# Ledger of designs, part 27: designed miniproteins, single chains

Each design is a single chain, and the fold is of that chain. pLDDT is the mean over its residues in the fold that is shown.

## One batch from the design tools (miniprotein)

Design m913
Fold by ESMFold2-Fast:
Structure m913 (fold): chain A 61 residues (1-61)
Amino acid sequence: GETVEARDVAEAIRAANRLFSDPRVGALRVETADGVTVARSVEEAARAALGGPARLTGIPR
């Protein structure tokens, strides 16, 4: 899947919107310094990225 690096929550929201625009993507893997979260919505991805820089990867359906 495509991987996008986000420096802040605003970039994470833009990245999540872009990755979820692919109908093959069912969820996002959000990696931060605090750990890994699986986000199933843009809101969940934004919440996971509140602590700082994040790496977002599309997870297939």
Scores: mean pLDDT 83

Design m914
Fold by ESMFold2-Fast:
Structure m914 (fold): chain A 89 residues (1-89)
Amino acid sequence: EKKEKDEKILENIAKTLIKYGNEEAKKLAEEALKSELEEKRKLVGEALKLEFEELGDEAMAAGIYERWSIEDEEEAIEKAIEAIKEVLK
């Protein structure tokens, strides 16, 4: 249920990072798509961290919203960031 939903959100983020992310984030996102849920969360989290470093924390939201300014993609990104934060507690 919750696990299955989180997995789909993480896949959507990984696909978005492969499409629009920096070179390092793309590599981790590609690896995440091949991975089980726990490893997928770790790899997506690491890819997002690399993307954050490239854009800067304050610029990250603007960069994501500009690159992924599709309503469904923004919602998927927000939900997965929340899911990753919950798992990393």
Scores: mean pLDDT 61

Design m915
Fold by ESMFold2-Fast:
Structure m915 (fold): chain A 74 residues (1-74)
Amino acid sequence: MLTKEEARKALEEKTGIELTDEAVDYLFNLLGRDTVDEETLDGIAAAIRAGYKGKSKVLTKEDLIEALANAPSP
């Protein structure tokens, strides 16, 4: 299980894009929990890579919402 800070760092390492605090907070609110497992985090990283089409090296809350909305539903 990863905390918000651990998840933020892992997502940045997996995607190559820095996430804002607001983006990470939104993600954990969406999950309804204070921690996340690595399998869920890998799925989120894949969704960001598939859905994010911006040139910014920083992923905002709005960018994250759009990326997740464009990801295929399981």
Scores: mean pLDDT 77

Design m916
Fold by ESMFold2-Fast:
Structure m916 (fold): chain A 90 residues (1-90)
Amino acid sequence: SSLVSRLIGVLLAALALALEIEESHPEASKRIVEMVLEILSEEDPEKQIELLRELAEFLRSIADELPDPETARAIAEALEEVAREIEEEL
């Protein structure tokens, strides 16, 4: 329950970031949305962990190009924390 709530929370935060940057960084926004949808549709927890880590790495790679780099890094850190907790429950 708590883990699912945190997963949904961090994915919603990533989508909120995508919406905020849609006008200034449309390709990055689109990629974040596509990656979030892929995570939500993935039923294999091992692959879901890989996708969460890939989204975190993508957000870190573009952070310095965004209006608020710290928010992007905070979301990336939260994604990695959720991935770690899912891995511990396997």
Scores: mean pLDDT 88

Design m917
Fold by ESMFold2-Fast:
Structure m917 (fold): chain A 72 residues (1-72)
Amino acid sequence: KWEEALEQARKELERLEAAGVPLDPGEARAFEFSRLFIDDLDAAIDLASKVWGVEKEKVREKVEELRKELDE
C-alpha cells in the first residue's frame, strides 16, 4: 500500500512534467528521492541521512520497519 502510494506520486509527477508543468527545486528533489526510495533503498537512506543529519542505521531501521508495516 505504501509502495503503491509512492508509485502513484511518482507517476503523477512524471505526468505533470510531461504536460509542461515546471517543478520547483524542492519538488524536483522530493521526486528524485521518491524514485530512489522505490528503486534503490540504500541510496535513498544515504541521501536522507545526509540531508537530515541522522545516522544511516537509524534511518534504515525506521524506514524498513515503516515500509514493512505499510506493505500489505
Scores: mean pLDDT 62

Design m918
Fold by ESMFold2-Fast:
Structure m918 (fold): chain A 99 residues (1-99)
Amino acid sequence: KELQERARKAVEGTRRMTPEEVIRSAEALIQRGEEDVAIAVLGTGVVTHPERAREIAQRVLEAAKKAGHKKVEDYAQRILDSPDAVAVAREVIEEVLKK
């Protein structure tokens, strides 16, 4: 589906982003209501930048709360609540990309 194609392209692009670019990209996607693509960017950013994982998840959580996107909020919170943010981020990517 077109949404899954956009999510896959977002994963590929996010692997080359800095943590700041990941956060900005996810915030822009949240503002547009592209929740699944925003979640794919969040998950990939956390996997790519494990040292900044909690900062990425926290800022995406704040953006999702302000925009009222409960799905993105719930996924960001799952990453923050986990002792292994990277492992949960991989699960999140798989859930969004199910194909």
Scores: mean pLDDT 83

Design m919
Fold by ESMFold2-Fast:
Structure m919 (fold): chain A 83 residues (1-83)
Amino acid sequence: MREPVPETPEALELRERARELAERLIEVARKRAEQIPDPSKAAALYAAAEIEAIGLLYTAEYGSLEEMRAEIAALEATLRELE
């Protein structure tokens, strides 16, 4: 079993940010999926967002501080493109 990231103030702040970002990703994907007329493509977009959100939360719990920062930055870039 992977060990959780240590409870430093930085790690706790990154975990909170990761959770907020994951929730925002799902909301943005849901709104974008509603604009896609093809139900298969809409479902695929939403599923991809759920997988990314789960991955971020997993990295926040078990990843290094650098992995958390990298995942957060990558997902923020993805959210900007989805906008």
Scores: mean pLDDT 76

Design m920
Fold by ESMFold2-Fast:
Structure m920 (fold): chain A 88 residues (1-88)
Amino acid sequence: GLMQQGQQILAQINDLFQQIREIFLQTKPGDLEKVKEMDKLVEQMQSLVDQLEALTKQDPSLKPLLMEAEIMLGMAHIMLGVARLIST
C-alpha cells in the first residue's frame, strides 16, 4: 500500500542522511572528494523526498513521514553548505 511505500522511501532517506552525516563529521578543509560525495547523496535524497511528496498527495496520512523527510533534507543541505564553505 501507499503507507508501506512511504515508510520504505523514508527508510532510504534516513540511510542517505546517516551517510551524509558521517561524511560531514569526517570532512576537513580542502576535502573536495567528500564534498562531491555529499552532493551526490543530497541529490539522491531530494529525488526520494520528491517521490514521497507525490505519494502524500494521494494519501494525506503520509504527511508526518514527508515532514520528517523534509527536515532531514534541510539538515543535509546545511551540512553540504558548511562542507563546501570550509573546502574553499
Scores: mean pLDDT 89

Design m921
Fold by ESMFold2-Fast:
Structure m921 (fold): chain A 100 residues (1-100)
Amino acid sequence: MPSGNEVLLEFLEEVIEIIDEGIKNKESVEKVLERIKEKAEEVLKKTKDPKTKARIESILKMLEETARSLLARGLSDEQVYRHLRQIALHLKKEVEELLK
């Protein structure tokens, strides 16, 4: 089985892809968040390590709370996507450094 860090890296890469598709297709932030949640649920079903599960759940919650907060402040979907993408990319780079 892949390591917890490999699972986390794959999840973050898929999150970035979902966001990029949402931007390209001009989808609502709510629709993109639902797809991210569905992907998190798929990864959680395959993950046995409690620490990795907790981190995936934490990342999902952070992305959802950040998106809702920014939308409540009147940011556009495009502005919210840029923030979510930056968060996911930053986390991906941190995990990649741990795999070296």
Scores: mean pLDDT 84

Design m922
Fold by ESMFold2-Fast:
Structure m922 (fold): chain A 84 residues (1-84)
Amino acid sequence: MPRVAVTTSKADARAAYKELKGEVDLGIGSKGLIVAQKAIKEGRNVIVGADNESILTAAITLGELLGAEVTVAKTAEEAIEAVR
């Protein structure tokens, strides 16, 4: 089952992605929704950096509708653990 970590900070999303060394996809803001949809359909884990509450809600809803395991991460460390 693909895993999706959604952060409320773009910086935390980027930090988590750097630590995972390309093992996951990274999407930021509205473009993050397109990246998440493609990643989930291809069975890949993804980190989405939400830049506002609308993108946060949309990322959670999209992930749930596509059958992904969605976690809202408050830190880069939580995002890393969510997609391991």
Scores: mean pLDDT 85

Design m923
Fold by ESMFold2-Fast:
Structure m923 (fold): chain A 78 residues (1-78)
Amino acid sequence: SELEALDAQLSEKLAALSAGYAAGKLSRAEMEAMVAEIEALADRMLALLSRTLPADVVAAARAHVAGLIEALRALAAA
């Protein structure tokens, strides 16, 4: 399904970010680009989930994702 494909892509991008960061292979610009890709995938998953989940649950999930993305951006900026 589209959701399963997006979940697989998100997992791969998170693993790549984690591995690249740990190895010291990522520049600040590369980290920022990877975080933007992760945000785009998360937004696509939330858009699909919003078709079936209650609005309050989707709003809580969006807020949680936004907080995680801001934390990753802060890490990239350091």
Scores: mean pLDDT 83

Design m924
Fold by ESMFold2-Fast:
Structure m924 (fold): chain A 74 residues (1-74)
Amino acid sequence: SEIDEKVEEIRREFLELLEDPSKSIDEIENAAVRLYLEAAAETPAEKQAEFDEKMQELFRELSELIKEKEKELE
């Protein structure tokens, strides 16, 4: 679905940011918020609930990856 494609695109961009050694945790978090807000703005009101549910699942997964990167940074 279009929603699934948007969520997967955000996931891919976020994973690329996590793998970039030049990016701080703050930069990654700011980019994640920006990607979410941009995608949310493009989503029709009738599909917002579905998008939010999918994004909640994605950010639950991504939060664990952020914690791992944060642990690696001293």
Scores: mean pLDDT 78

Design m925
Fold by ESMFold2-Fast:
Structure m925 (fold): chain A 81 residues (1-81)
Amino acid sequence: SIVDKVKEVLDNVLKEHGSAPLEDQLKLLAMELTKIFEELPEEKKKELIRRIGEIMAESLRNKESLETTAKRVLEAVEEVV
């Protein structure tokens, strides 16, 4: 499922790039999530891009952990998909 693909991407970024700066982690995450979202209907893709953009912007502003950001991203995907 799309949710399972998102979980795999989140786990991989956390495991392989956990020591990288948050901005770099979020750039990698955004690239991989965008590839997965190409499989969704256009309306759901647009909603997820918007919501995840807001989550990532808030995480950078508040200096939140990648783990916290990943949880919010997963919740948004589960709500839309």
Scores: mean pLDDT 84

Design m926
Fold by ESMFold2-Fast:
Structure m926 (fold): chain A 68 residues (1-68)
Amino acid sequence: SSEDEKEILELEKEVLRAMVEAGLSDEQRQAVAALYRAVRDAKLAEGASEVEATRAGAEVALAAIRAA
């Protein structure tokens, strides 16, 4: 739905902003992006929707950014 597409876009923007605010290196940003994709892809493989998979990926990515 358009609401799900909007939520996906806002979650992806939040992760990007958090990486910029934390001053992550290119290597750290690549690692966070890979983690986000891995979690999202795992959820999709389990039958989760695109928005559910994005929520899970974003949550893990944001936790990793805060720990960096």
Scores: mean pLDDT 87

Design m927
Fold by ESMFold2-Fast:
Structure m927 (fold): chain A 84 residues (1-84)
Amino acid sequence: MIKELEEQLKKTPDPEERKKLEEEIKKVKAILARLEGLKFAAEHLGNEEAAEIAERAIEKVEAGEDPEEVLERAEREIAELVAK
């Protein structure tokens, strides 16, 4: 995902299109940072199942799945797990 956006940015000479790609890359990086934070918090609290959910979500975003949908699903699954 990020690599594809960064490659597209390198091939894009138009300043307005570059700005859009940079904003999209920033959004994807923010989502990955949030997922990494969820994983870190889960590992620190000893919740291995929540940590695995966050780790799988990071892998899905890196594999090119929609970052917003992946984040929403991961947050929902973790919330359901901790609400037990």
Scores: mean pLDDT 79

Design m928
Fold by ESMFold2-Fast:
Structure m928 (fold): chain A 80 residues (1-80)
Amino acid sequence: MKPSKEQVEAFGKKLEEVKEEAEKAVEYAKKTLSEEEFKEVLLALAERFERWAKAAEANGDLKLAEEYRKIAEELRELAK
């Protein structure tokens, strides 16, 4: 099963919306979560970005894969 054209377009618009809120959400979580809980969240996100990098490579998008890996590395550094 493939997503419909309408679903793909709606998803693209939603990603544009969410992208700008992502850093605000992380900053708020940083204030609310304990240091240990915050590090756990960062490591989980780093793992997710690595999986997305792998998917991007499989689709031939090497630039996007590189960006995702860089984000994963930054998240791991932040979790120290």
Scores: mean pLDDT 72

Design m929
Fold by ESMFold2-Fast:
Structure m929 (fold): chain A 81 residues (1-81)
Amino acid sequence: REPTPEELAQGLIELINLFASDPRLTPEAQREVARALIAREVEELRKVRSREEVETFLALVRQRAPADLQPEVDAVAAELL
């Protein structure tokens, strides 16, 4: 069964939060990791999902992301959509 955009967004946010909880990472490094994870997921989803599903996924990621990471979601959307 293929995951829904909501399930994919939740999984990505959980992964981002895992790295955000690592005390070895600076806030700048946490933002860089978040952007890389978001970009990688968008690139993979573009291969198998419709543009509309990818846009829905990014909107859900943005909604669920911490406020300090929302600019990283916006940067990926601007670059890849």
Scores: mean pLDDT 81

Design m930
Fold by ESMFold2-Fast:
Structure m930 (fold): chain A 59 residues (1-59)
Amino acid sequence: GREEIVERLMKELGLSRAQAERAIEILDSTELKQAVERLMRELGLSRKQAYLAISIYLE
């Protein structure tokens, strides 16, 4: 569920709860190709971290 995704994003990427919630909002509202660039721009993630966030979200 959403809470499990939040906890995994916090643990695996070192995000705060607020940043993890924002990542889910981006992924909910944006197609995956554009979500990478938004995650990098808005949360300061590397491209590798953005792909990991997408992987966690899709599990």
Scores: mean pLDDT 85

Design m931
Fold by ESMFold2-Fast:
Structure m931 (fold): chain A 69 residues (1-69)
Amino acid sequence: ATYQLVLQFPEQANLAQVVTDLRALGVKAVILGDSRRILASAPDAQTAEKARELAEQNGGQVLQDQQEP
């Protein structure tokens, strides 16, 4: 099952760098318009946990956290 996260970032966060770092972890990540949000899809629970940790280190917060079948 795939884990999906919607992550909200402050104005100071470099979203392009966060996306790059998430993709390096094996996370599929895209920026959602002008909302300062990233949609992240992780292939497993361990990768999803790393994605949450990376987001928190960049001042981000998890708005949605769901497991896909």
Scores: mean pLDDT 80

Design m932
Fold by ESMFold2-Fast:
Structure m932 (fold): chain A 80 residues (1-80)
Amino acid sequence: SLAEEALQLFLAGRYEEALEQAERALKEDPNNAQALGVRAMTLLALGRNEEAKKYAEEALSIKPDEPLARATLAQVRVPA
């Protein structure tokens, strides 16, 4: 699936490509919790912390136990 492809690209460090595939998955299904989680984590990896937080919270509103979205919020909330 596009969400699985996005996750593989993220794990390979191809963050811009991972974001593109996650966005494509979300155009097909806006409530795909895995794609929302991959998008949030990828945005965090790109330094886009406010967008990462926003989209991680949206993912958790759909699936409260989504692991990538939970990890994203944990990283964003670390005190600098």
Scores: mean pLDDT 83

Design m933
Fold by ESMFold2-Fast:
Parts: structure tokens; sequence; C-alpha cells
Structure m933 (fold): chain A 60 residues (1-60)
């Protein structure tokens, strides 16, 4: 869920894969980000939601 989000400070210097790992640690009941979480992470990292989903797939 987007409100159980990573802060911008926590994402400073992280790769997309590292951000997805952090999101999964904060949300252990969910193996991959939903669309809202993917959009939130993408916005903070300056990337696309598709890149977040690809990273989540590689880490799953």
Amino acid sequence: PVYRAITPAQLAGLSVEEAVRLWRRLNPDVSRPNRGAATHIATLLGTSPAAVFRAARRLA
C-alpha cells in the first residue's frame, strides 16, 4: 500500500531493486508492490512503474 511507503530520505542513493527490497521489508505480507506502491516508488526514484515491477519480478 502506498501509505506504508518508503520516505524520500530512505530512497536517496538506492537502486530500484534496493527500493523494492526495502518496500518488501516494510510490507512482508505482500511479495510484490501493487500499482499504487509501484507508482510511489517510481516517482521517488525518477523512474517508471514498469521498472519497479520488473525489479520486483527479478527479486521474487
Scores: mean pLDDT 68

Design m934
Fold by ESMFold2-Fast:
Structure m934 (fold): chain A 65 residues (1-65)
Amino acid sequence: MQDIIDSFAAMILSISKNALLNNPKHAQEVAKEHIEFVRSLEPVLGKETVDKIIKEIEELAKKLE
């Protein structure tokens, strides 16, 4: 069960990181849209997993700014 959730979370994070890396000049805008989408998945992924993904997206967006 946890392994499936972790794999799904990793896939979502990978997609978000690729979007940020392909749009570095608009990283904050891209991050905001992806964060809102990830937050909507909290009922499926759980709050802890969602918060972890959001943190990784925010940290990468800050680095690309």
Scores: mean pLDDT 80

Design m935
Fold by ESMFold2-Fast:
Structure m935 (fold): chain A 94 residues (1-94)
Amino acid sequence: EKKKEEEEILKKADEIVKERAPWMATPEAIERYRPKLEELAARVREEHADAPEEALLALQQAELARFLAELEPDPENAELLLKAAEILRKMAEE
């Protein structure tokens, strides 16, 4: 049951990202945010080079969710993204 609750949180976070995707596809948003997202992904790969591929993906997704939470104007959506980031981080630590 707890695993289903965590999956539901991740699913809701994905829906928020999909709703924001058209806004983030503007040239201005891409120029502003893409370098930071690429930096975060590269940092996770460098810091966790010996980690399994599944753990690396979860850590990269966690950092992405944290970054998106900082940009999210809706505080409820931001909180949901932070919860998703924490779930992904815990999954990577298993």
Scores: mean pLDDT 71

Design m936
Fold by ESMFold2-Fast:
Structure m936 (fold): chain A 62 residues (1-62)
Amino acid sequence: MVEVWRGVHRLFQHMMQLSGTDDPVQGYRRMQQQGVSLRQVADQLGLSRSVADLARQRSRSL
C-alpha cells in the first residue's frame, strides 16, 4: 500500500519536473498537450498502470 502512494508521488513529481510546473494538474495538462499519456510517464519511471490510474483519479479530484 505505501509503495503505491510513493509511486503516485513520484509520477507527479516527474511530470512537474518535465513540464516545469509546481502544480500536478498543470503538469498533467502540459503532458497531454505534448501527446504524452500518464501510462507513458508511468512506464518511463518503471511504475505500474495502477499508479497511473490513481494519479488520474487524483487529478480529477483537484
Scores: mean pLDDT 69

Design m937
Fold by ESMFold2-Fast:
Structure m937 (fold): chain A 62 residues (1-62)
Amino acid sequence: SSVQELTLLEGIGPELAQRLVDAGFLSPDQILRDGAASLLSIPGIGDEVVQNIARSLVERER
């Protein structure tokens, strides 16, 4: 499921993953494609969360 895929990113728990899915972000690859900064449009997601997600995405590409 999309929620389970998103929880593979560091700093994303099940609650945050569900909020991302509800906002239309269905996978880590989609977030990478759209840019992690796009997550700032989601209520309750701040810059620190976006930076943590961006770092996790970079580590997955290594």
Scores: mean pLDDT 75

Design m938
Fold by ESMFold2-Fast:
Structure m938 (fold): chain A 81 residues (1-81)
Amino acid sequence: SLIDQLLAQLAQRQPEVVRQVGEYLLSLPEEVLRKVLPHIVPVLLELALFDPDPAVSAAAGETLRRLGERHPELVEEAMAA
């Protein structure tokens, strides 16, 4: 599934891959994003808050920031799940 593919990419814990996942998420239509974000946002939060690599943490945090700016209600909903 798309979700499994994105989760596998984030599990690599590479800053460039996290950024690529972020760009891909920002390109998705809102209907698809609503289904994907509840699975992806918790992993991005984990990376942003707890990853020992500051580059990975920064990339995840920036992805969350940009998603929150464009889709604030969807990100809030996903974080509450």
Scores: mean pLDDT 86

Design m939
Fold by ESMFold2-Fast:
Structure m939 (fold): chain A 88 residues (1-88)
Amino acid sequence: MEKVEEAIEAAREAVEHAKRALEALARARQGDASALAEAEAAYAKAREAGERAYRLIEETGSEEALEVLREGSEEVKAHGERLAAELA
């Protein structure tokens, strides 16, 4: 039970950091050079949390955590598309 909850939490953490990376990248595209460092840091955190989530999913077989990653992936894509449209 606890490890399943940890897997779900790690999956959500990966999604949130991925969104932050996209937001920082969008600001960098508007000329905020400091936002590139923020995007890189957020991508690193997203990668770490994603790796932790996949490890826990392999240990627990949690379909819930896998679904959070799947839905989160679609949400991150939609978020990136929305940001790109707002900047166009």
Scores: mean pLDDT 82

Design m940
Fold by ESMFold2-Fast:
Formats: C-alpha cells, sequence, structure tokens
Structure m940 (fold): chain A 88 residues (1-88)
C-alpha cells in the first residue's frame, strides 16, 4: 500500500545519504514513480546514472524524505530531518 511505499522511501533515502549506491537510487526512482512523483523519480534516476554531484544527490534524498514524512504525518521524523539539515 502507499503507506508502506512512503516508509520504504524514508528508509532508502536515509541509507542513500549514508552509503550512496546506484542500486539504492534506482530503487528510490522506482518507488517514487509508483507513488506518482515522476519528476523526483527522474532526479533519482540521474543520481543512479552518476549525473548529479554528491551535494545535489544529498539534496534530492532530503527532498524525498521530506515528501514521504509529510505524507506519513510523521511529526517526529520531520523534526529530526529539520535538525539534521540545519546542523549540516
Amino acid sequence: DRERLYREVVELAEELIERPTPELARRLAELLRELGYDDLAELFQRVADGKLSPEQARGVAHSARLLALTELEDQEGLKELYEEIKNS
């Protein structure tokens, strides 16, 4: 279901930030396309293809986390994401 897909997006985006691999980026692209976020899915495909800088790839991953946590109404997750970005 959609809630499971959003949880998977959060988990994989966090993993991509820590351990970037093309496989994680491709899986995120597939999940976001399934959820109907075609533009964000295309950005993760570009991450997988090595077309974005590490800084840009991190930004794309944070965007996916923000989107998924918002849809999940995960207020604690959103607060943690905000503090992580602010302290980076």
Scores: mean pLDDT 86

Design m941
Fold by ESMFold2-Fast:
Structure m941 (fold): chain A 77 residues (1-77)
Amino acid sequence: MDEEIKKKIEEIKKLLEEIREAIESGSWTTDELLDKVDEVTVLLLEVKENAPEKFKPEIEELEKEIREIAELIAEKA
């Protein structure tokens, strides 16, 4: 179970990096960026539902990163 949670967290981190790169390059539309943020948010909710408390700090950091990305997208819109 812990290995599955770690893999999902790693997947979320990779998706967040992809979104940041897309924002910096200007290659994606605002709608496409928001769709990707929604996708990452769904994955994070699945992790929160299944993760032991020991992963809470890492999950909270990911939630913070998602909020920062969403704010950056809103600022550019």
Scores: mean pLDDT 80

Design m942
Fold by ESMFold2-Fast:
Structure m942 (fold): chain A 58 residues (1-58)
Amino acid sequence: SEAEERAIAAAEAALAESPSGGLATAGMAKQDLEKAGILSEEARERLTAIEREARARL
C-alpha cells in the first residue's frame, strides 16, 4: 500500500542517516502499521531487513 511504501522509504532514509535512526524508524513503522491493521507480510519482511542491516552497523 501507499502507507507501507512511504513508511519503508522513511525507514531507508533514516538508515542512510544513521544506524540507530534506521532501527528506530523501522521498528516504529512496523508497530504503527500493525496497529492500523495494514501491515502486509512483504512490508514486515522489508522493514525487518532494514532493522537487521541497522543492527549489523551498530
Scores: mean pLDDT 87

Design m943
Fold by ESMFold2-Fast:
Structure m943 (fold): chain A 74 residues (1-74)
Amino acid sequence: SRDESVLLARIGVLIGAADFLIRVAQRTGDESALREAQRLLEEARRLLERNPSFPEIFGKAVDAAARQAADLAA
């Protein structure tokens, strides 16, 4: 549906913004950028949990980005 497409687009934007912030942190060492990326990924994960019919690729993308952020913070 259109509403589902809008929500998927929102999830994609959250993941993309988190990915961008992870790249900023990789270049600059900015821990605040990593923390913000983790917050955006948690929001995306909550939206996916409310919509279990959404493609698993979105959940995998969130998990992969969250792991990258955690590895950089260690």
Scores: mean pLDDT 85

Design m944
Fold by ESMFold2-Fast:
Structure m944 (fold): chain A 76 residues (1-76)
Amino acid sequence: IKEELEKLIAEHAAKVPGVTEEDVKNLVQLLRTNGIDATLEAIKLRLLMLGYSRQEAEQIVNDLREEVDKLLKEAE
């Protein structure tokens, strides 16, 4: 479960234009220390810093949240 979540976050973050490998590593570390909700909030803030609109950032984060929810249901 933890490894699958880390992989999911890393793969989705890496697909976002402007997100660096260092950003991805930092997000995986944040997931390990603070959990998924803190990591999704950090992704949203990073998207805003990269010039994405609030609506675009929220859509990207919501799409990722749905993928996380699916993964967690499969682990039941």
Scores: mean pLDDT 78

Design m945
Fold by ESMFold2-Fast:
Structure m945 (fold): chain A 98 residues (1-98)
Amino acid sequence: IREEILKLIEEALEIGKELLSKAKKEDIPEVIGLILRLIGLQIDLELGADPLKILDDLKIVLESMLEIAKKNNDKETVKKVEELIKKVEELRKRLLKS
């Protein structure tokens, strides 16, 4: 479970870096803020934070990344973020049943 959540955060960081490389000057601070939030989630998870809370917070970050990708008409990044959101929701459902 912890290793699965870490992999999802790592995938989100890769997408965040891709968004940053393509970002307009106006959007750079917002994208950096999202990347910093993802790093914070990695730290919180290592410090024993609730995995459900981490998944909920990760979904919020991913939804913000999705809006930036849609605004920039970046269909490839939109697709990657939507697929990652689905993985987060599936893992959250599995964790709730345990």
Scores: mean pLDDT 85

Design m946
Fold by ESMFold2-Fast:
Parts: C-alpha cells; sequence; structure tokens
Structure m946 (fold): chain A 68 residues (1-68)
C-alpha cells in the first residue's frame, strides 16, 4: 500500500544517509504494522549509526524483497 511504500522509501533514505534517529522512527512504524521484526529494525539502525551504507543498503533491500 502507499503508506508501506512511503515508510520503506523513507527508511532507505534515512539509513543510507546515516540519519539513525530518522531510521529508528520509521523502523518502529514498520514494526508496529507487522512489516518487519524488531531485530531487523535494530540492525538497520545500527548500520545507520555506524555510517555503514553498504550494510544499510543490503538490509533495506532484503526487507523490500520480503515485504514488496
Amino acid sequence: GHMADRLLAGLATYALSGDAAGARRLAEQLVERGLMTEEEAQAIVDAAEAGDGTRAAALVSRLGRRVG
């Protein structure tokens, strides 16, 4: 749905730019909607905090393939 697509796009944008706070807010919304686990959310936030764009991209891509 449009909301899930927007949340995923926003999560990707924040995670890839190293905005861990933005990534955490959107990841929490995706967990609340049952679209990702808390463990997946924490892994994406950890990658964003570390500035690991390669890891962040891999995790977001894996989530997108499962959800979309």
Scores: mean pLDDT 81

Design m947
Fold by ESMFold2-Fast:
Structure m947 (fold): chain A 69 residues (1-69)
Amino acid sequence: GAALLARVEELAEELADEDGILTEAQLARIAVAVPDPRVQAALGEAARASPSGEVTVEQLLEAVRRRLG
């Protein structure tokens, strides 16, 4: 729900660099902090879609939003 999306957004904004990029280590930290299967699936898909494993905050939030309905 909205609370899960808000928590992911808060963590992503805290962990991202100035360009809004999250590394694999930062995505793993979000996965530990938000142990929801839908959020974990979104994190995994976003990471796999990137050849470098780096994901923008916007890409992550879009993936999470789609899975939460």
Scores: mean pLDDT 81

Design m948
Fold by ESMFold2-Fast:
Structure m948 (fold): chain A 75 residues (1-75)
Amino acid sequence: MPSVEEVAEAVERIIEYAREIFPKLSKEEQEKLLERLKQLRDELEAYRQEHAPDSELLKESIKKVDELIEEIEES
């Protein structure tokens, strides 16, 4: 099973990639990416609650995904 640190690192890589690719995507592809990011957020929150509820690292990762979602939705 991935560690909390491995999950957080993977999330950081996903966010960085999403930020780079997003402006190059079509409107339809951007909407699909947004849906996938929302799914990722929900999965991360469920994982945190069940396996590591006090993990500041996971809380910060979830916050960063939420900030990216808000940034995209406000664009």
Scores: mean pLDDT 82

